# Ledger of designs, part 32: designed miniproteins, single chains, continued (3)

Each design is a single chain, and the fold is of that chain. pLDDT is the mean over its residues in the fold that is shown.

## One batch from the design tools (miniprotein)

Design m9084
Fold by ESMFold2-Fast:
Structure m9084 (fold): chain A 94 residues (1-94)
Amino acid sequence: SHLEEAQAHLARARALRDAAGPDAPLGREALDHIAEALEHIARYLAELPDPLYQELARLAAATARALREAPTPEEALAVLEAFLREARALVARA
């Protein structure tokens, strides 16, 4: 399932972060796994007949694309922070 695939990619990203240490920036391999997880989450949410889930799916897909294109860890972090802020605002309005 898309959620199982997303969970596997997030687990790999976490393992890479833990191996690098808490103060190290996220490397490209970890960021690519986060992007893969977001793409699978987007596909899962897009199948649900709810406007909120469809908007979250669109946001997750756009965030995954932006993460893959981010040239620096700092830009990737900004993309993730923007995603979390917007996702929180969408859920709070529901």
Scores: mean pLDDT 85

Design m9085
Fold by ESMFold2-Fast:
Structure m9085 (fold): chain A 88 residues (1-88)
Amino acid sequence: SAMLEKIKRSLEGILEGLKLGEPTVIKVAIKGLEEIIEQLKRLIEEGFDVEKLTKVLEAVEKALEALKNGDIESAIKYIEKAIETLNE
């Protein structure tokens, strides 16, 4: 799906930014994850890949919570899990 590839690319971009360790990217990453959560919720509501996308949504929500708490390392791991789940 073109939309799933777009979500995956967005997650990969956020992951790359966080790994660079620049403090200025954290606020942008938070907003990006919030937008991805809204997109995933819409796709789930529309019945697209519900089981898979629910797992992705849970991982992205955990990444967002970790990032808001300053736990960048855990946020990275959850984003990696979300990307891996999208590749299944």
Scores: mean pLDDT 87

Design m9086
Fold by ESMFold2-Fast:
Structure m9086 (fold): chain A 90 residues (1-90)
Amino acid sequence: SLEDRLARLQAEQAEFDSLYEEVKKMLEKGEKELIRWAYERLKGLSPDEAIRETNRLAEAIRKAAEELYGKEFGDRLVTKLILLTNLLLS
């Protein structure tokens, strides 16, 4: 139903907001801490799960990194995340 679809969108927004806050906290600790945290979230996932999680992380990292350090920093961190995922998936 439309109500079920709206509830799902609200749940997805809440999940993104939670992820964004966690990414921001990790990034405030440093880039290495963020990448290590991302590695722990991605390791052991199936390929489909890893791709889905990487896309969610990429959006949250881009937003947080651009807000704190600007667009080029955000682009570099997202590139590092994608490379990490590719290495994990082999």
Scores: mean pLDDT 84

Design m9087
Fold by ESMFold2-Fast:
Structure m9087 (fold): chain A 78 residues (1-78)
Amino acid sequence: NDDQIFENLAKSLGLKEKFKSAEEILYAIYKEAIKKGYISYDEKEKKYIETVAGKDIVYPSEEEMKEALKKITGHEVK
């Protein structure tokens, strides 16, 4: 279950708040990942950026942000 994986990731990132839906937990994980430097937010373009091997990968949509989180989850969860 993807929701369970994201809940475990939220816990590993130190998130302690209660979530009312899978969308809220996913958003909280994404915000914390940005804060910890796993994903960057380009304020000028209003897009999210992940830096991999010195190249910026832009995530302009919610669907692409979810794919980025799946990649990060696989790395963090091991």
Scores: mean pLDDT 55

Design m9088
Fold by ESMFold2-Fast:
Structure m9088 (fold): chain A 116 residues (1-116)
Amino acid sequence: EVEKYVKILEVLKEAASRMFDLLLKHAPPELQEELRKIREEGLKFMDEAIEKVKNAKTPEEAKKIVDEARERLAQFLARAFSLVVPHLTDEQLDELFAELNRIGAEAVEKIKEIEK
């Protein structure tokens, strides 16, 4: 149902917010402003996607909005990763990926529960 897809987008937005915060924590000072801008644009996009899902007329329309939102959110995160990753040591990268994987795994489990 449409409400189910709203919950999925809320989980994705929360996970993305945590991932952006983690990237900001590890980013050098010269990248902070650009990363904050990417974070703001990505989270604003998610808020707009949530509003679109609430106005969807069918579950099929809602699912399409969620699928498109997932793809675009992945692009925002990939852009942020590409900026930060070259500035990190191997130890910092291992720590970053471990925390990102934890956030992602938690989101995947929450979405699986919603999709039942």
Scores: mean pLDDT 88

Design m9089
Fold by ESMFold2-Fast:
Structure m9089 (fold): chain A 68 residues (1-68)
Amino acid sequence: SAADIALIRDFLRLGFPELSEEEAEALARALYAHRDDLDAMVALLQRRLGLSPETARTAAEVLQGMLA
C-alpha cells in the first residue's frame, strides 16, 4: 500500500539521510514489491546502498517485521 511504501521510505531516510526523496521512494517501492522475498530485499539493499550482507539482512528483516 502507499502507507507501507511511505513507512519504508521514512525508515530509509532516517538511516540514510544522504538519499534524495526520489531515491528513497524508488528504493522503498522496490523493497515493497519484494517484501515476501528476504533474499531479493537483501540483494536490493546491497546493490542500492552498498551495505554488507549482514547489515542488508538485518535491515531487510526489520523491514519485513514493520510490514507484518
Scores: mean pLDDT 85

Design m9090
Fold by ESMFold2-Fast:
Structure m9090 (fold): chain A 81 residues (1-81)
Amino acid sequence: MKLSEGEKKQLEALRRLIEAHERQASLAEFRAIMEEVRKELEDLPEEDRKKLKEALLTLANSLQMPAEHRAELERLLEELV
């Protein structure tokens, strides 16, 4: 299947978040990952940002994230609008 560059960036962001959750990253480390993801997403088109927002919400529901990690994710999503 052919993936766009935006789609590849979305999948990489999801992968980084899953890995951080699986290895039980500290809140500080999770915040650092969120900042890196935010910077990488700043230049994405609006439609790609919308798709990523939906994917991240689905992921958060599936993974049962700690409340502090979920708050950082929700902050990222608010900035992406």
Scores: mean pLDDT 71

Design m9091
Fold by ESMFold2-Fast:
Structure m9091 (fold): chain A 75 residues (1-75)
Amino acid sequence: SVVNEFVTAHGGKVVKEELQQKPNGRLIYLAVFQLGSSFYAAVVDAKTKSLLGMAGPFASEEEAMAAAKQLAAEN
């Protein structure tokens, strides 16, 4: 995936990735990834591969996961 390629290119690790379909038929990837000791959230359009939103750094995977869900809800 686009997120996995970006994260691994920067020495990071994808912790969780989820594909979500919006009511309008849009497909979005939700990802939580780790860079060093920090966690980040990203949402990407699955069709266009465009980054729709990113948040972080967070101290925990749980905080990053909550942020990923919020970004997905906003997009």
Scores: mean pLDDT 77

Design m9092
Fold by ESMFold2-Fast:
Order: structure tokens, then C-alpha cells, then sequence
Structure m9092 (fold): chain A 71 residues (1-71)
């Protein structure tokens, strides 16, 4: 699924960060997939999730991650 592809990409991007919970990554991936399926752009999705991304990955990096998954 789209959520599974985003989850895998996000886990790879955060692999060297200690203490990131798999549940948090899964929740972000599921929400991002739902917003993309509703027609939001990667930029809009990254901005919508900016608080959940705080301390994990920048909005710009997450936008690029979503663009790669959709390519």
C-alpha cells in the first residue's frame, strides 16, 4: 500500500535516530497516505504533519521523501 511504502521510506530515513517508536512512524505514514489519496500535494502533506515531524525529519526532507515514493 502507499502507507507501507511511506512507512518503509521513513524508517530508512530515521534508521540512525535512537528512540523513534515504530508506532509513531506508522501513524505518520498512514496519515500522509490518507492526505495524498485525498488529493493533497507532498508539500501540503508535509506542512499538515509538521508537528508530528518535529524532531524527526524536516518538512522539506519529508516532502522530498513523499515525492520519491510517488515517482
Amino acid sequence: SLAERIEQALREALKDRPGVKEEVIREIAERAAALLEQGLSPEEVARALRFELAGLISVGEFRRLLERVLA
Scores: mean pLDDT 86

Design m9093
Fold by ESMFold2-Fast:
Structure m9093 (fold): chain A 73 residues (1-73)
Amino acid sequence: LEGMRLVVYKDGKVIYVSQRELSLEEIRRIAANLPPGYEAGLVTRELADKLKEGSAVKVVGRTEEGIDLLELA
């Protein structure tokens, strides 16, 4: 998950973007504790720098670890 940042989103809208790379264990722990309707995914570092709360995102794939890959919608 090198160069990736965690995004928490709801209804395709960004709620949170991590300021640093998170370990797979940290990502799984966060995902397991999300409220109903909230989802976790990953974006590139470059995209993370452009995202803010309310930015629209879409799932474009998954990592081999089963975490959603996101891009701007």
Scores: mean pLDDT 84

Design m9094
Fold by ESMFold2-Fast:
Structure m9094 (fold): chain A 71 residues (1-71)
Amino acid sequence: MEELEEKLYQDIIDRAGITSPEAKELARQIAKTVVEAIEAREKGDTERFDELVRKANELGQKLQELIEAEK
């Protein structure tokens, strides 16, 4: 679901003011993980959904740390 992934990626970039390639890579991984979580939920795979939500939260924390470290 490329369209939703791109929308999420762009929203993350716009809200966080991301310019570095490393932060952009993390933003893309977050967007992809969120889309995969939605797909898992739609398929009824609740264990995979929970795993992907935790992964997205971990990636979000890493992104925040990276943004703060590059100031």
Scores: mean pLDDT 78

Design m9095
Fold by ESMFold2-Fast:
Structure m9095 (fold): chain A 80 residues (1-80)
Amino acid sequence: SDKEKFEKAKKKLIEYAKKVLDKKEYELLENILTDFLNDPNTTIEDMKNIVENIAKYLKEKRPEKKEEIEKVKEEILKIL
């Protein structure tokens, strides 16, 4: 189901975010992802777009981790 795929993607993204972001930032990210999960109109394509945007944001904050972030993004997109 779309919700199950979304929850798996959210879990992987937040697990990675905890390694590279401060608590305030990854809690904000978790809230954003939770809001998208709770919207019945959210599609898999919407989720792919938010994952790509978050990965871009993380690469801007941590340019030294760009390759690692790209690999995590690709893994998450394969779940969706």
Scores: mean pLDDT 82

Design m9096
Fold by ESMFold2-Fast:
Structure m9096 (fold): chain A 77 residues (1-77)
Amino acid sequence: DREEREKKIYEELVRIYKEVLKLPEEEARELAEKAVKAMRGELSEEEKKALAEKIKELLLKFADEELKKLGEEAEVP
């Protein structure tokens, strides 16, 4: 069943975005919803590109914040 599969994917994505990326619940739900829409072919090419770019930006921001924490520790000579 397509709907059951999409629901499971949506729930798992929300969980990952909240627990791993530490996103607010609203942002996690919005990203998961857009990802499911992309799977259904309901997004335009521009919307798919925007979704991919948003996810990339969030991953880079997460990496940058982690590196910044490490850098702040390194600045105590």
Scores: mean pLDDT 73

Design m9097
Fold by ESMFold2-Fast:
Structure m9097 (fold): chain A 68 residues (1-68)
Amino acid sequence: KKEFKEKLEKLAKLSGVSVSEITNFLNRVEKLSNVKREEALNTLVERANGIPIKDIFEALVKHIDEVE
């Protein structure tokens, strides 16, 4: 929905990571952990409060890649 899309676009701009990369990551989390994409996105945003989100995102992507 609109809120999800707006959060993705804002997060992509702030982190320097593309919307496609964030979407792919969230889809992987949903597939591997049975966690909803919206829930995973909200958790990522909450954890990034005051911390460089790009570094957190890269660490999480590497972790997911090791599981797949």
Scores: mean pLDDT 66

Design m9098
Fold by ESMFold2-Fast:
Structure m9098 (fold): chain A 77 residues (1-77)
Amino acid sequence: SSAEAEAQLAAVEAALRAAAEAGRISPDTAKRAIDGLRNAVAAGVDLRLALETMAREAEEEGDHALADVLREIAASL
């Protein structure tokens, strides 16, 4: 349902903010990831697929910390 999808996205956003608060990723990195996930979901992309795609892109750019956070979140869905 739309409400379930919104709740899942909100939980993912909270997890990304928590990772930034813990110093695992920067606040700017968390904000960019949240904005990217919001755009992907709005375009009809499955949230897990969006997380996995973003994690691969982060890994390719050498951002292992962001890739690890995104994979952990995807595995929890």
Scores: mean pLDDT 88

Design m9099
Fold by ESMFold2-Fast:
Parts: structure tokens; C-alpha cells; sequence
Structure m9099 (fold): chain A 78 residues (1-78)
């Protein structure tokens, strides 16, 4: 898989995550505090890994910024 192809797939995945973010946030708000904390911790780790992957591919900064915005949204729920 080429670098450009990987970036395109990640961009499409990020777009999908952005579209589903309000539903994920609403779901998190329905969970007991302990379960919410555990799920948020896993989501934060996943997004941090995605940022590292994007940086390793020299992906456009706007994609990294978008993932960082989602990360901050989840951190605000913790």
C-alpha cells in the first residue's frame, strides 16, 4: 500500500469518526462514571496512536488537527 493510499484511507476513516462523534459522545454520557472513564481512556489511546501514525506518514497538518480536536473533546468528558 502506497503512502498516498494509506493517507487517503485514514482521511476517510477520520471523516467517518467525525460524523459519528456526536453519537459516541451521547452514548458515553449514558454510561456509569467508571465505565465511561475506562472507555474514554481507550478512545484517547486510540486517537493518540492515530496522530503518531499520521505524523509518521507526513500526513497533511489539517488531518492531525482534526484528530487533536476529537481528542480534546474526549478529554473534556473525563
Amino acid sequence: MSREEQIKLLEEGIKKMEEELPAVVAYLETLPEEERRELLERLVQHLEGLIQKLRSLNAPQHLIDKVEEMLERFRALA
Scores: mean pLDDT 84

Design m9100
Fold by ESMFold2-Fast:
Structure m9100 (fold): chain A 59 residues (1-59)
Amino acid sequence: MSPEELAERARETARRGMREGKSVEEVARDVFPIIREAPDLEAAERAARAFREAVEEER
């Protein structure tokens, strides 16, 4: 799985959760396993950034 695919999955999961009315904590819990699939720190940071951007956009 590519770093870009992980970031996209993190973003989509976060957007969906926020739209469904989940709390940021609940969405973070759903996204954390995706971030853990990252092969290295750079990929994990990219996925985490995608999650944070998606949460900010839905607020």
Scores: mean pLDDT 81

Design m9101
Fold by ESMFold2-Fast:
Structure m9101 (fold): chain A 64 residues (1-64)
Amino acid sequence: SMSERSAEEARKLAEEGDAAGAGAAAYNGSQGGHITREGGRKAVEAAAKGDAEGAGEYAVEGMV
């Protein structure tokens, strides 16, 4: 599903250590309705703190 693909993209970026990329991917997924708005916001907050793993986890948690 698009939800799984959006979360997987964010998680892949997180696994590569790209916190900003993971947060942006989760946010874009939330704008498209594939990730919850709350999941996208939490992922962006984690990314702002340099927490790539957290950003990816919030994207997966936010799958719709």
Scores: mean pLDDT 84

Design m9102
Fold by ESMFold2-Fast:
Structure m9102 (fold): chain A 80 residues (1-80)
Amino acid sequence: MKEELILLAAIYAMMHGKEEAKKFTTEAAISLGIPEEEAKKIAEEGVNLSEEELYKKLAELAGEEEAEEAMRLLRERGAA
């Protein structure tokens, strides 16, 4: 679950900004039973991921083709 929460923070930051992503991801992690201190650490790690780091993590979880499609959609969302 930590890797998915890091990805959630990175994705949310691209769409809504780092501060909102930290809040959202911290609350999501706490709802999954993660202590607040660890949840904040996960959120901070995620919002500080570069696009290259985010792509690599997505490729590790879902494969390169799915990661490329996800990054395309996120860039489109962030550019709007």
Scores: mean pLDDT 78

Design m9103
Fold by ESMFold2-Fast:
Structure m9103 (fold): chain A 84 residues (1-84)
Amino acid sequence: GDRARQLLLQARDYVRQGNYDQARQQVGRATGLISQLRNLDDLDDLLGIVRDMSSQDIPDPDVRQQVQNTIDVAQRVRDRLISQ
């Protein structure tokens, strides 16, 4: 969980700086790690961070789409973990 969390926080800071290329790269890396999570508490923490990012006015449509995709991936992982 910690690595994905760090990547999402860095992506959030890059969005605030207007560095959308770096933001997209960090969100993409975090999404890959989120897809492999096996712990609901870690997932719910990360999902909270991504939803917080999504609630902000993100000017770049590609970053906005990547953030939404990360929420969708996290929700699918959560649905799988609940079934365990």
Scores: mean pLDDT 83

Design m9104
Fold by ESMFold2-Fast:
Structure m9104 (fold): chain A 108 residues (1-108)
Amino acid sequence: NPELEKLLEELRELIKKSKNPVLKALGEFALTLVTGNEEEIEKAYKELSEKFPSLKDLFDELYELYKKKDWESIAKLFKELAKEASSELEKKIFELISEIFKLLAEQS
């Protein structure tokens, strides 16, 4: 899907610009949920939950939604996170993740 690939590359570039390790972790996990296999996703979930305990509840919710293939709920979750974003870059990253998962939901 050319549109999905374009959005994924835009997300990678925004993550590279971020100096916030928490925002990088959320963006990298979102990329892994889209591009990774089951083993890669489970590994990322476990490693990120260990490194960022303050985000554990969010990673738990995202992983459960992934297991259900509930892409629409993941998109809605990131759309809500974007509304509460502390910076313009954080807002753009969360909005872009929401658009990626919305596109996946429409093609499922």
Scores: mean pLDDT 87

Design m9105
Fold by ESMFold2-Fast:
Structure m9105 (fold): chain A 80 residues (1-80)
Amino acid sequence: SKEIEKLIKEAKELYKQGVDYYNQGDLQKAKDLFEKAFDLLLEAERLAIKEKAPLSVLMEIGSLITAVSSMLVSIDKELK
């Protein structure tokens, strides 16, 4: 659906911005962006399940959730 496509697009844009801030050493800004991307991806997954979206869409969302989660774990380890 257009809503799912929009959420995935916005999450990808936030992920790219988060990576840019992470590379600049701004871990807090990177974390904030990755957390926003994560929330959008969870909403995209909820809608994809509700709408019975193709498996390919669910797999794309799952891959992005994994990527964002990995970055958040790395940041949390560096901040603690």
Scores: mean pLDDT 89

Design m9106
Fold by ESMFold2-Fast:
Structure m9106 (fold): chain A 80 residues (1-80)
Amino acid sequence: SPEELFRRMVEELPEFIREYGEYLGVPEAETDRIVAEAERRLAEIEAEYEAGAPLIEALRRVVEVRGEALHRLLEAAAAA
């Protein structure tokens, strides 16, 4: 279901960010900071969805968090 997709995306995104950071050679401390920020944002999105926000809005926000995290990882990799 679309709700299952949303929950799966929220659950799997932190590990995906960690793996991508490792693949790019980003230092663990920097990857941990990016993951922590993503986890905070995902928790906010999940709370908003539970409070009645539309599913499509929640999904768009998760995609945004993913894009922001990947961009930060690429910036960190370029700075190393």
Scores: mean pLDDT 87

Design m9107
Fold by ESMFold2-Fast:
Structure m9107 (fold): chain A 109 residues (1-109)
Amino acid sequence: ALPTVRVRVEVHLKTEDPIETARKIAEFMKKHDGTVENFEELLKKFGIEVRVESDAELTPEQRNALAGMLATALVSALLSGPEAGIETLREMASRGVLVFESITITIER
C-alpha cells in the first residue's frame, strides 16, 4: 500500500503559444509512458520549471503518479488557464495517494 504524502507544487512555463504547447505536451504523453524519466524529458523539451516539496520521500510509484498528474494539469492550464490546471490536479489527487497542500501555476508569454 502507498502512504499518503502531502506535496507543494510550483510550476512555471513561458510560451508564446499556449494552445500549440498544450497540443505538443498531449502528443508527448500519448507516445511515452507516465514515468518520471519521460516527465523530466517533457520538462526539458518545453522549458518547464517544476518545484516539488513533500513531507515525506516519494516512492517511485508516487513520483510516476505525480508526473502524470502534473503533465495532465499542464495541458489543462495551457488550454483553459492556471486555475483549470489547479482544479484538474486537485480532482486527480482526490483519487490517488497524494494530497496537494499548495499548487501554483504560472504561465507567461
Scores: mean pLDDT 79

Design m9108
Fold by ESMFold2-Fast:
Structure m9108 (fold): chain A 93 residues (1-93)
Amino acid sequence: MREELDRDIALSLGRMTLSVLRQAILKGDKDKLVKDLEELAKKYSESSNPIDQEIAELYKEMAEAIKNNDIEKALELAERIAELREKRALERL
């Protein structure tokens, strides 16, 4: 298995995830973002994969952080979600 290529693909997915989430937090409609995060949490929670279950929990926590106007916490959670999406991508490869 080509570990370097798999790692590069996973890292790219993580970077994309972080970029999209950061833009949504900083300039997006907060009400829409909360709704989108709750829908994502529900979709990931339907997966039997443990990493997807952890991603679901983090999306729920991020929605709560946005509701509480805790932008710093939301950004920290976005980084953790990106890391888990990288890990999940590596698991699929």
Scores: mean pLDDT 79

Design m9109
Fold by ESMFold2-Fast:
Structure m9109 (fold): chain A 67 residues (1-67)
Amino acid sequence: ALAPVTVTVTTYDVGSGKRTTTTAVFASLEDAQAYAKAAADKARKEGNDVTVTLEAPGQAPQTTTYT
């Protein structure tokens, strides 16, 4: 698809109480989903909570929380 797919990742560091929000834009849904999964896996491996919101053209926004 030519329309951009937006991924917003919010990571909560349980040890420090810090929240970090990162937004990335992709040309394809597949690349956006791969990025979202990689970001979630990294945060979980570090023991952080993560919320991922994926906004794709023609789809309802998808929000997933990992703890």
Scores: mean pLDDT 77

Design m9110
Fold by ESMFold2-Fast:
Structure m9110 (fold): chain A 82 residues (1-82)
Amino acid sequence: SPSDRDRIIRSVTNVVNNFSSRSGTFDPSVRTVFDGNVTTIRDYVNRMRTSSDNDTNVINGVIDGIIRDSVNVSRSTVSSSS
């Protein structure tokens, strides 16, 4: 539904913005990759907003990409201390 689409878009945008605001502490190489992924994700989100079709594969791909990128950033920037 349009409401579900908007909720997904807002959630994705919030995650991206939160990580982007904290990216200033990352290594330049990690930041470059992250910024590229953020740009790609924003482009996909914008395409979903203008699309008339509910492409579940596109939505799932974006979500999977965000999860993978979030995990990858955490593993590369956080030292394992227990």
Scores: mean pLDDT 57

Design m9111
Fold by ESMFold2-Fast:
Structure m9111 (fold): chain A 84 residues (1-84)
Amino acid sequence: MLEEAIEKYIKALVDAGVASREEVEEMIKKALETEEGRLNLKLLTLVFAEDFESAIELAEKHNRKDVVEKIKEIKELLEKAKKE
């Protein structure tokens, strides 16, 4: 479920010290404002499930090269956060 995935994502980033809860919540708030943002949240859900290839493919299908770059950045950040 999207809501559950969002909370899991927020908790993981905050617990890892990657970003504050305020920063993550603001990002999600912006994403929920539009159909485009909701699609981006779906992509983020795939990213957090570590299905990065599917997330990138979905973003490319929607012709969103900037989103593809952002997904790659998030992948790198999450892999680094898992280190400790």
Scores: mean pLDDT 70

Design m9112
Fold by ESMFold2-Fast:
Structure m9112 (fold): chain A 71 residues (1-71)
Amino acid sequence: MSTETETLGRAFAGGLSPEELLRRLAAELGLRITDDTEVILGDNYDPARPGFVLLEVDRERVIRRAAFYSN
C-alpha cells in the first residue's frame, strides 16, 4: 500500500475554531476529513491570534494530520 504523503501549509488570521478552519480548508483544497484524521493543537494555540496549519495529505487526498500553531 502506498504511504506517500504531502505536506501543505496555510496561514490563518484567527477568529475561527480549528474544526471550522479545517473544514473550510478541506473544501477549498478538495481534501477529505475522516474519523482517522488527527487534529493537533500546539501548546500555545490561540484561535483569536494569527497562525498557521500544516496538513499532511495522502495520495487519496485524505487529511491524515492537521497541526495548528500560533505565533
Scores: mean pLDDT 78

Design m9113
Fold by ESMFold2-Fast:
Structure m9113 (fold): chain A 88 residues (1-88)
Amino acid sequence: SALYQAIAEREREEFMARFRERLATLPEFVSREQVIEVLRELGASERLIERVRERLAKLPELLSREQALEVVEEAVREHHAESLARYG
């Protein structure tokens, strides 16, 4: 439904805004585990964390904040698309 899609999009945008704010408080280069810790602090589901871990495993142990943002944005989009496909 359009209402479910709108709510889900808003929640995704709010989650990504909080993730960006938390990353901005970290060093220029972050570890994969620091990215996961931030996601847990923000209340990310274990399924979303697993999607992020799978993507991070293909990258260096230390990644830039920009790379961390891209990985999480892609994982959040995929997680969100799956939820919309189930209920949308």
Scores: mean pLDDT 80

Design m9114
Fold by ESMFold2-Fast:
Structure m9114 (fold): chain A 72 residues (1-72)
Amino acid sequence: MARETAERAAEVLRAAGKDDEAKELLEKVQALIDAGKDEEAFELAADTLGELAARDPRVREEGLRLNLERYG
């Protein structure tokens, strides 16, 4: 779950034009997974996306768009 969550968060961030943040998130999540910290990896992905969505309307819009495409 943690890797999948991070991949989805990175997809939202890249769609919003935040390629550097997406790259950093994936690197940090992978490091946590490699250390056996799956819960922390999941929390980092969710918290990072949430914080950026709160600060940037474009991140929020892309997150909603992808959720609608995935879940209707």
Scores: mean pLDDT 78

Design m9115
Fold by ESMFold2-Fast:
Structure m9115 (fold): chain A 81 residues (1-81)
Amino acid sequence: MLSEDEARRLFLETLARVQALIEAGAPVEEVVDVFLETVRHFAANAPPELAREYADAIKQLVRREFPEVAERVEAELDAIV
């Protein structure tokens, strides 16, 4: 099971990967896939409370940065956690 420190590290690595994809001009669907992969990993390997915390952080980020896909991503994340 992931510790809080390991989960935080993976979350920051995910944000760095997403930033690199955005700078490379990757399609938004590729960015969404990285977020969904990360939350599925947390749901499988982290305590449920911690998995929900990071899913909520990703929902807030997507709503701010990618409002056009936010509703769909929120629904998909709610199905995972």
Scores: mean pLDDT 82

Design m9116
Fold by ESMFold2-Fast:
Structure m9116 (fold): chain A 70 residues (1-70)
Amino acid sequence: SELKKIIERNIKHFEELAKKMPEKYQAEVKELIDKIRELIENDAPVTEIQKLMNEIYEILKKAFKEKKKK
């Protein structure tokens, strides 16, 4: 219950961050968020959810780095 609320809050934060990025990264982040939501509904192990969360972090990191390039 509490873990699900924390994950949903983090997902909402990722969605807001993705809106500020180039469209190509927005699509990738959305796909990963949709997969995380599916895993939550299927009571998947937290380790699988964490792997997808880490993929989102890597995408966001790349997007922020590209945003700084001219």
Scores: mean pLDDT 78

Design m9117
Fold by ESMFold2-Fast:
Structure m9117 (fold): chain A 85 residues (1-85)
Amino acid sequence: SKIDQIIAETRAEIGRIMVQLKIELYNKIEDQDLREVKFNSVAGKVLDMFKRFEQAAKTMSVSQVEEMRRQLLEEVRRLADEAIS
């Protein structure tokens, strides 16, 4: 379905954001343990948000899912940016 495509594309985009976060943490933070704590904190929050998004999407229209995707990606980027600052 179109909703399943949006969910899959959202998962892929989140994956790209998380890969970039890992690279930036590696470049900016020398302490390996601190990098792992920061990455895992963001990853845990992102996983929980994505699970809620996936579940909610099953009961929504395509336009509602696209708006929820936009908000989710904005929040994921905010969390990643906060972790590297």
Scores: mean pLDDT 90

Design m9118
Fold by ESMFold2-Fast:
Structure m9118 (fold): chain A 51 residues (1-51)
Amino acid sequence: MRLTEEERRYIAKVFGKPASVLAKARTTKEAAEALGVDEKTVRDVLEEFRE
């Protein structure tokens, strides 16, 4: 699943990381790998943002 810049910024904030950590993450899988968490965790955060 592809991420927008706003979604990447939100995910970084939720995990207490600077937005630069996810600047190269295009998908939920890449974001999960950058954060060291499961892709499902990133998808759950994204679902909250989209509610």
Scores: mean pLDDT 77

Design m9119
Fold by ESMFold2-Fast:
Structure m9119 (fold): chain A 66 residues (1-66)
Amino acid sequence: SLEELKAEAERQIAEVTAKADENIASDPKNAKYVRAAALRYIGGLYSKVDPELGEKYKKEADEILK
């Protein structure tokens, strides 16, 4: 169901966010690249369930990288 797909996406997003935070803590000088990569991945996950939200995350990643 759509609810199950959303729940799975939110679970994966939480994992990606936690892992990104760990990586940033370990190598803060590369934080913007790690953050952008995480946002692009999150955007991809949302694109399957909420394409507009997915696009917003991808745009945010692009703005971080300039």
Scores: mean pLDDT 83

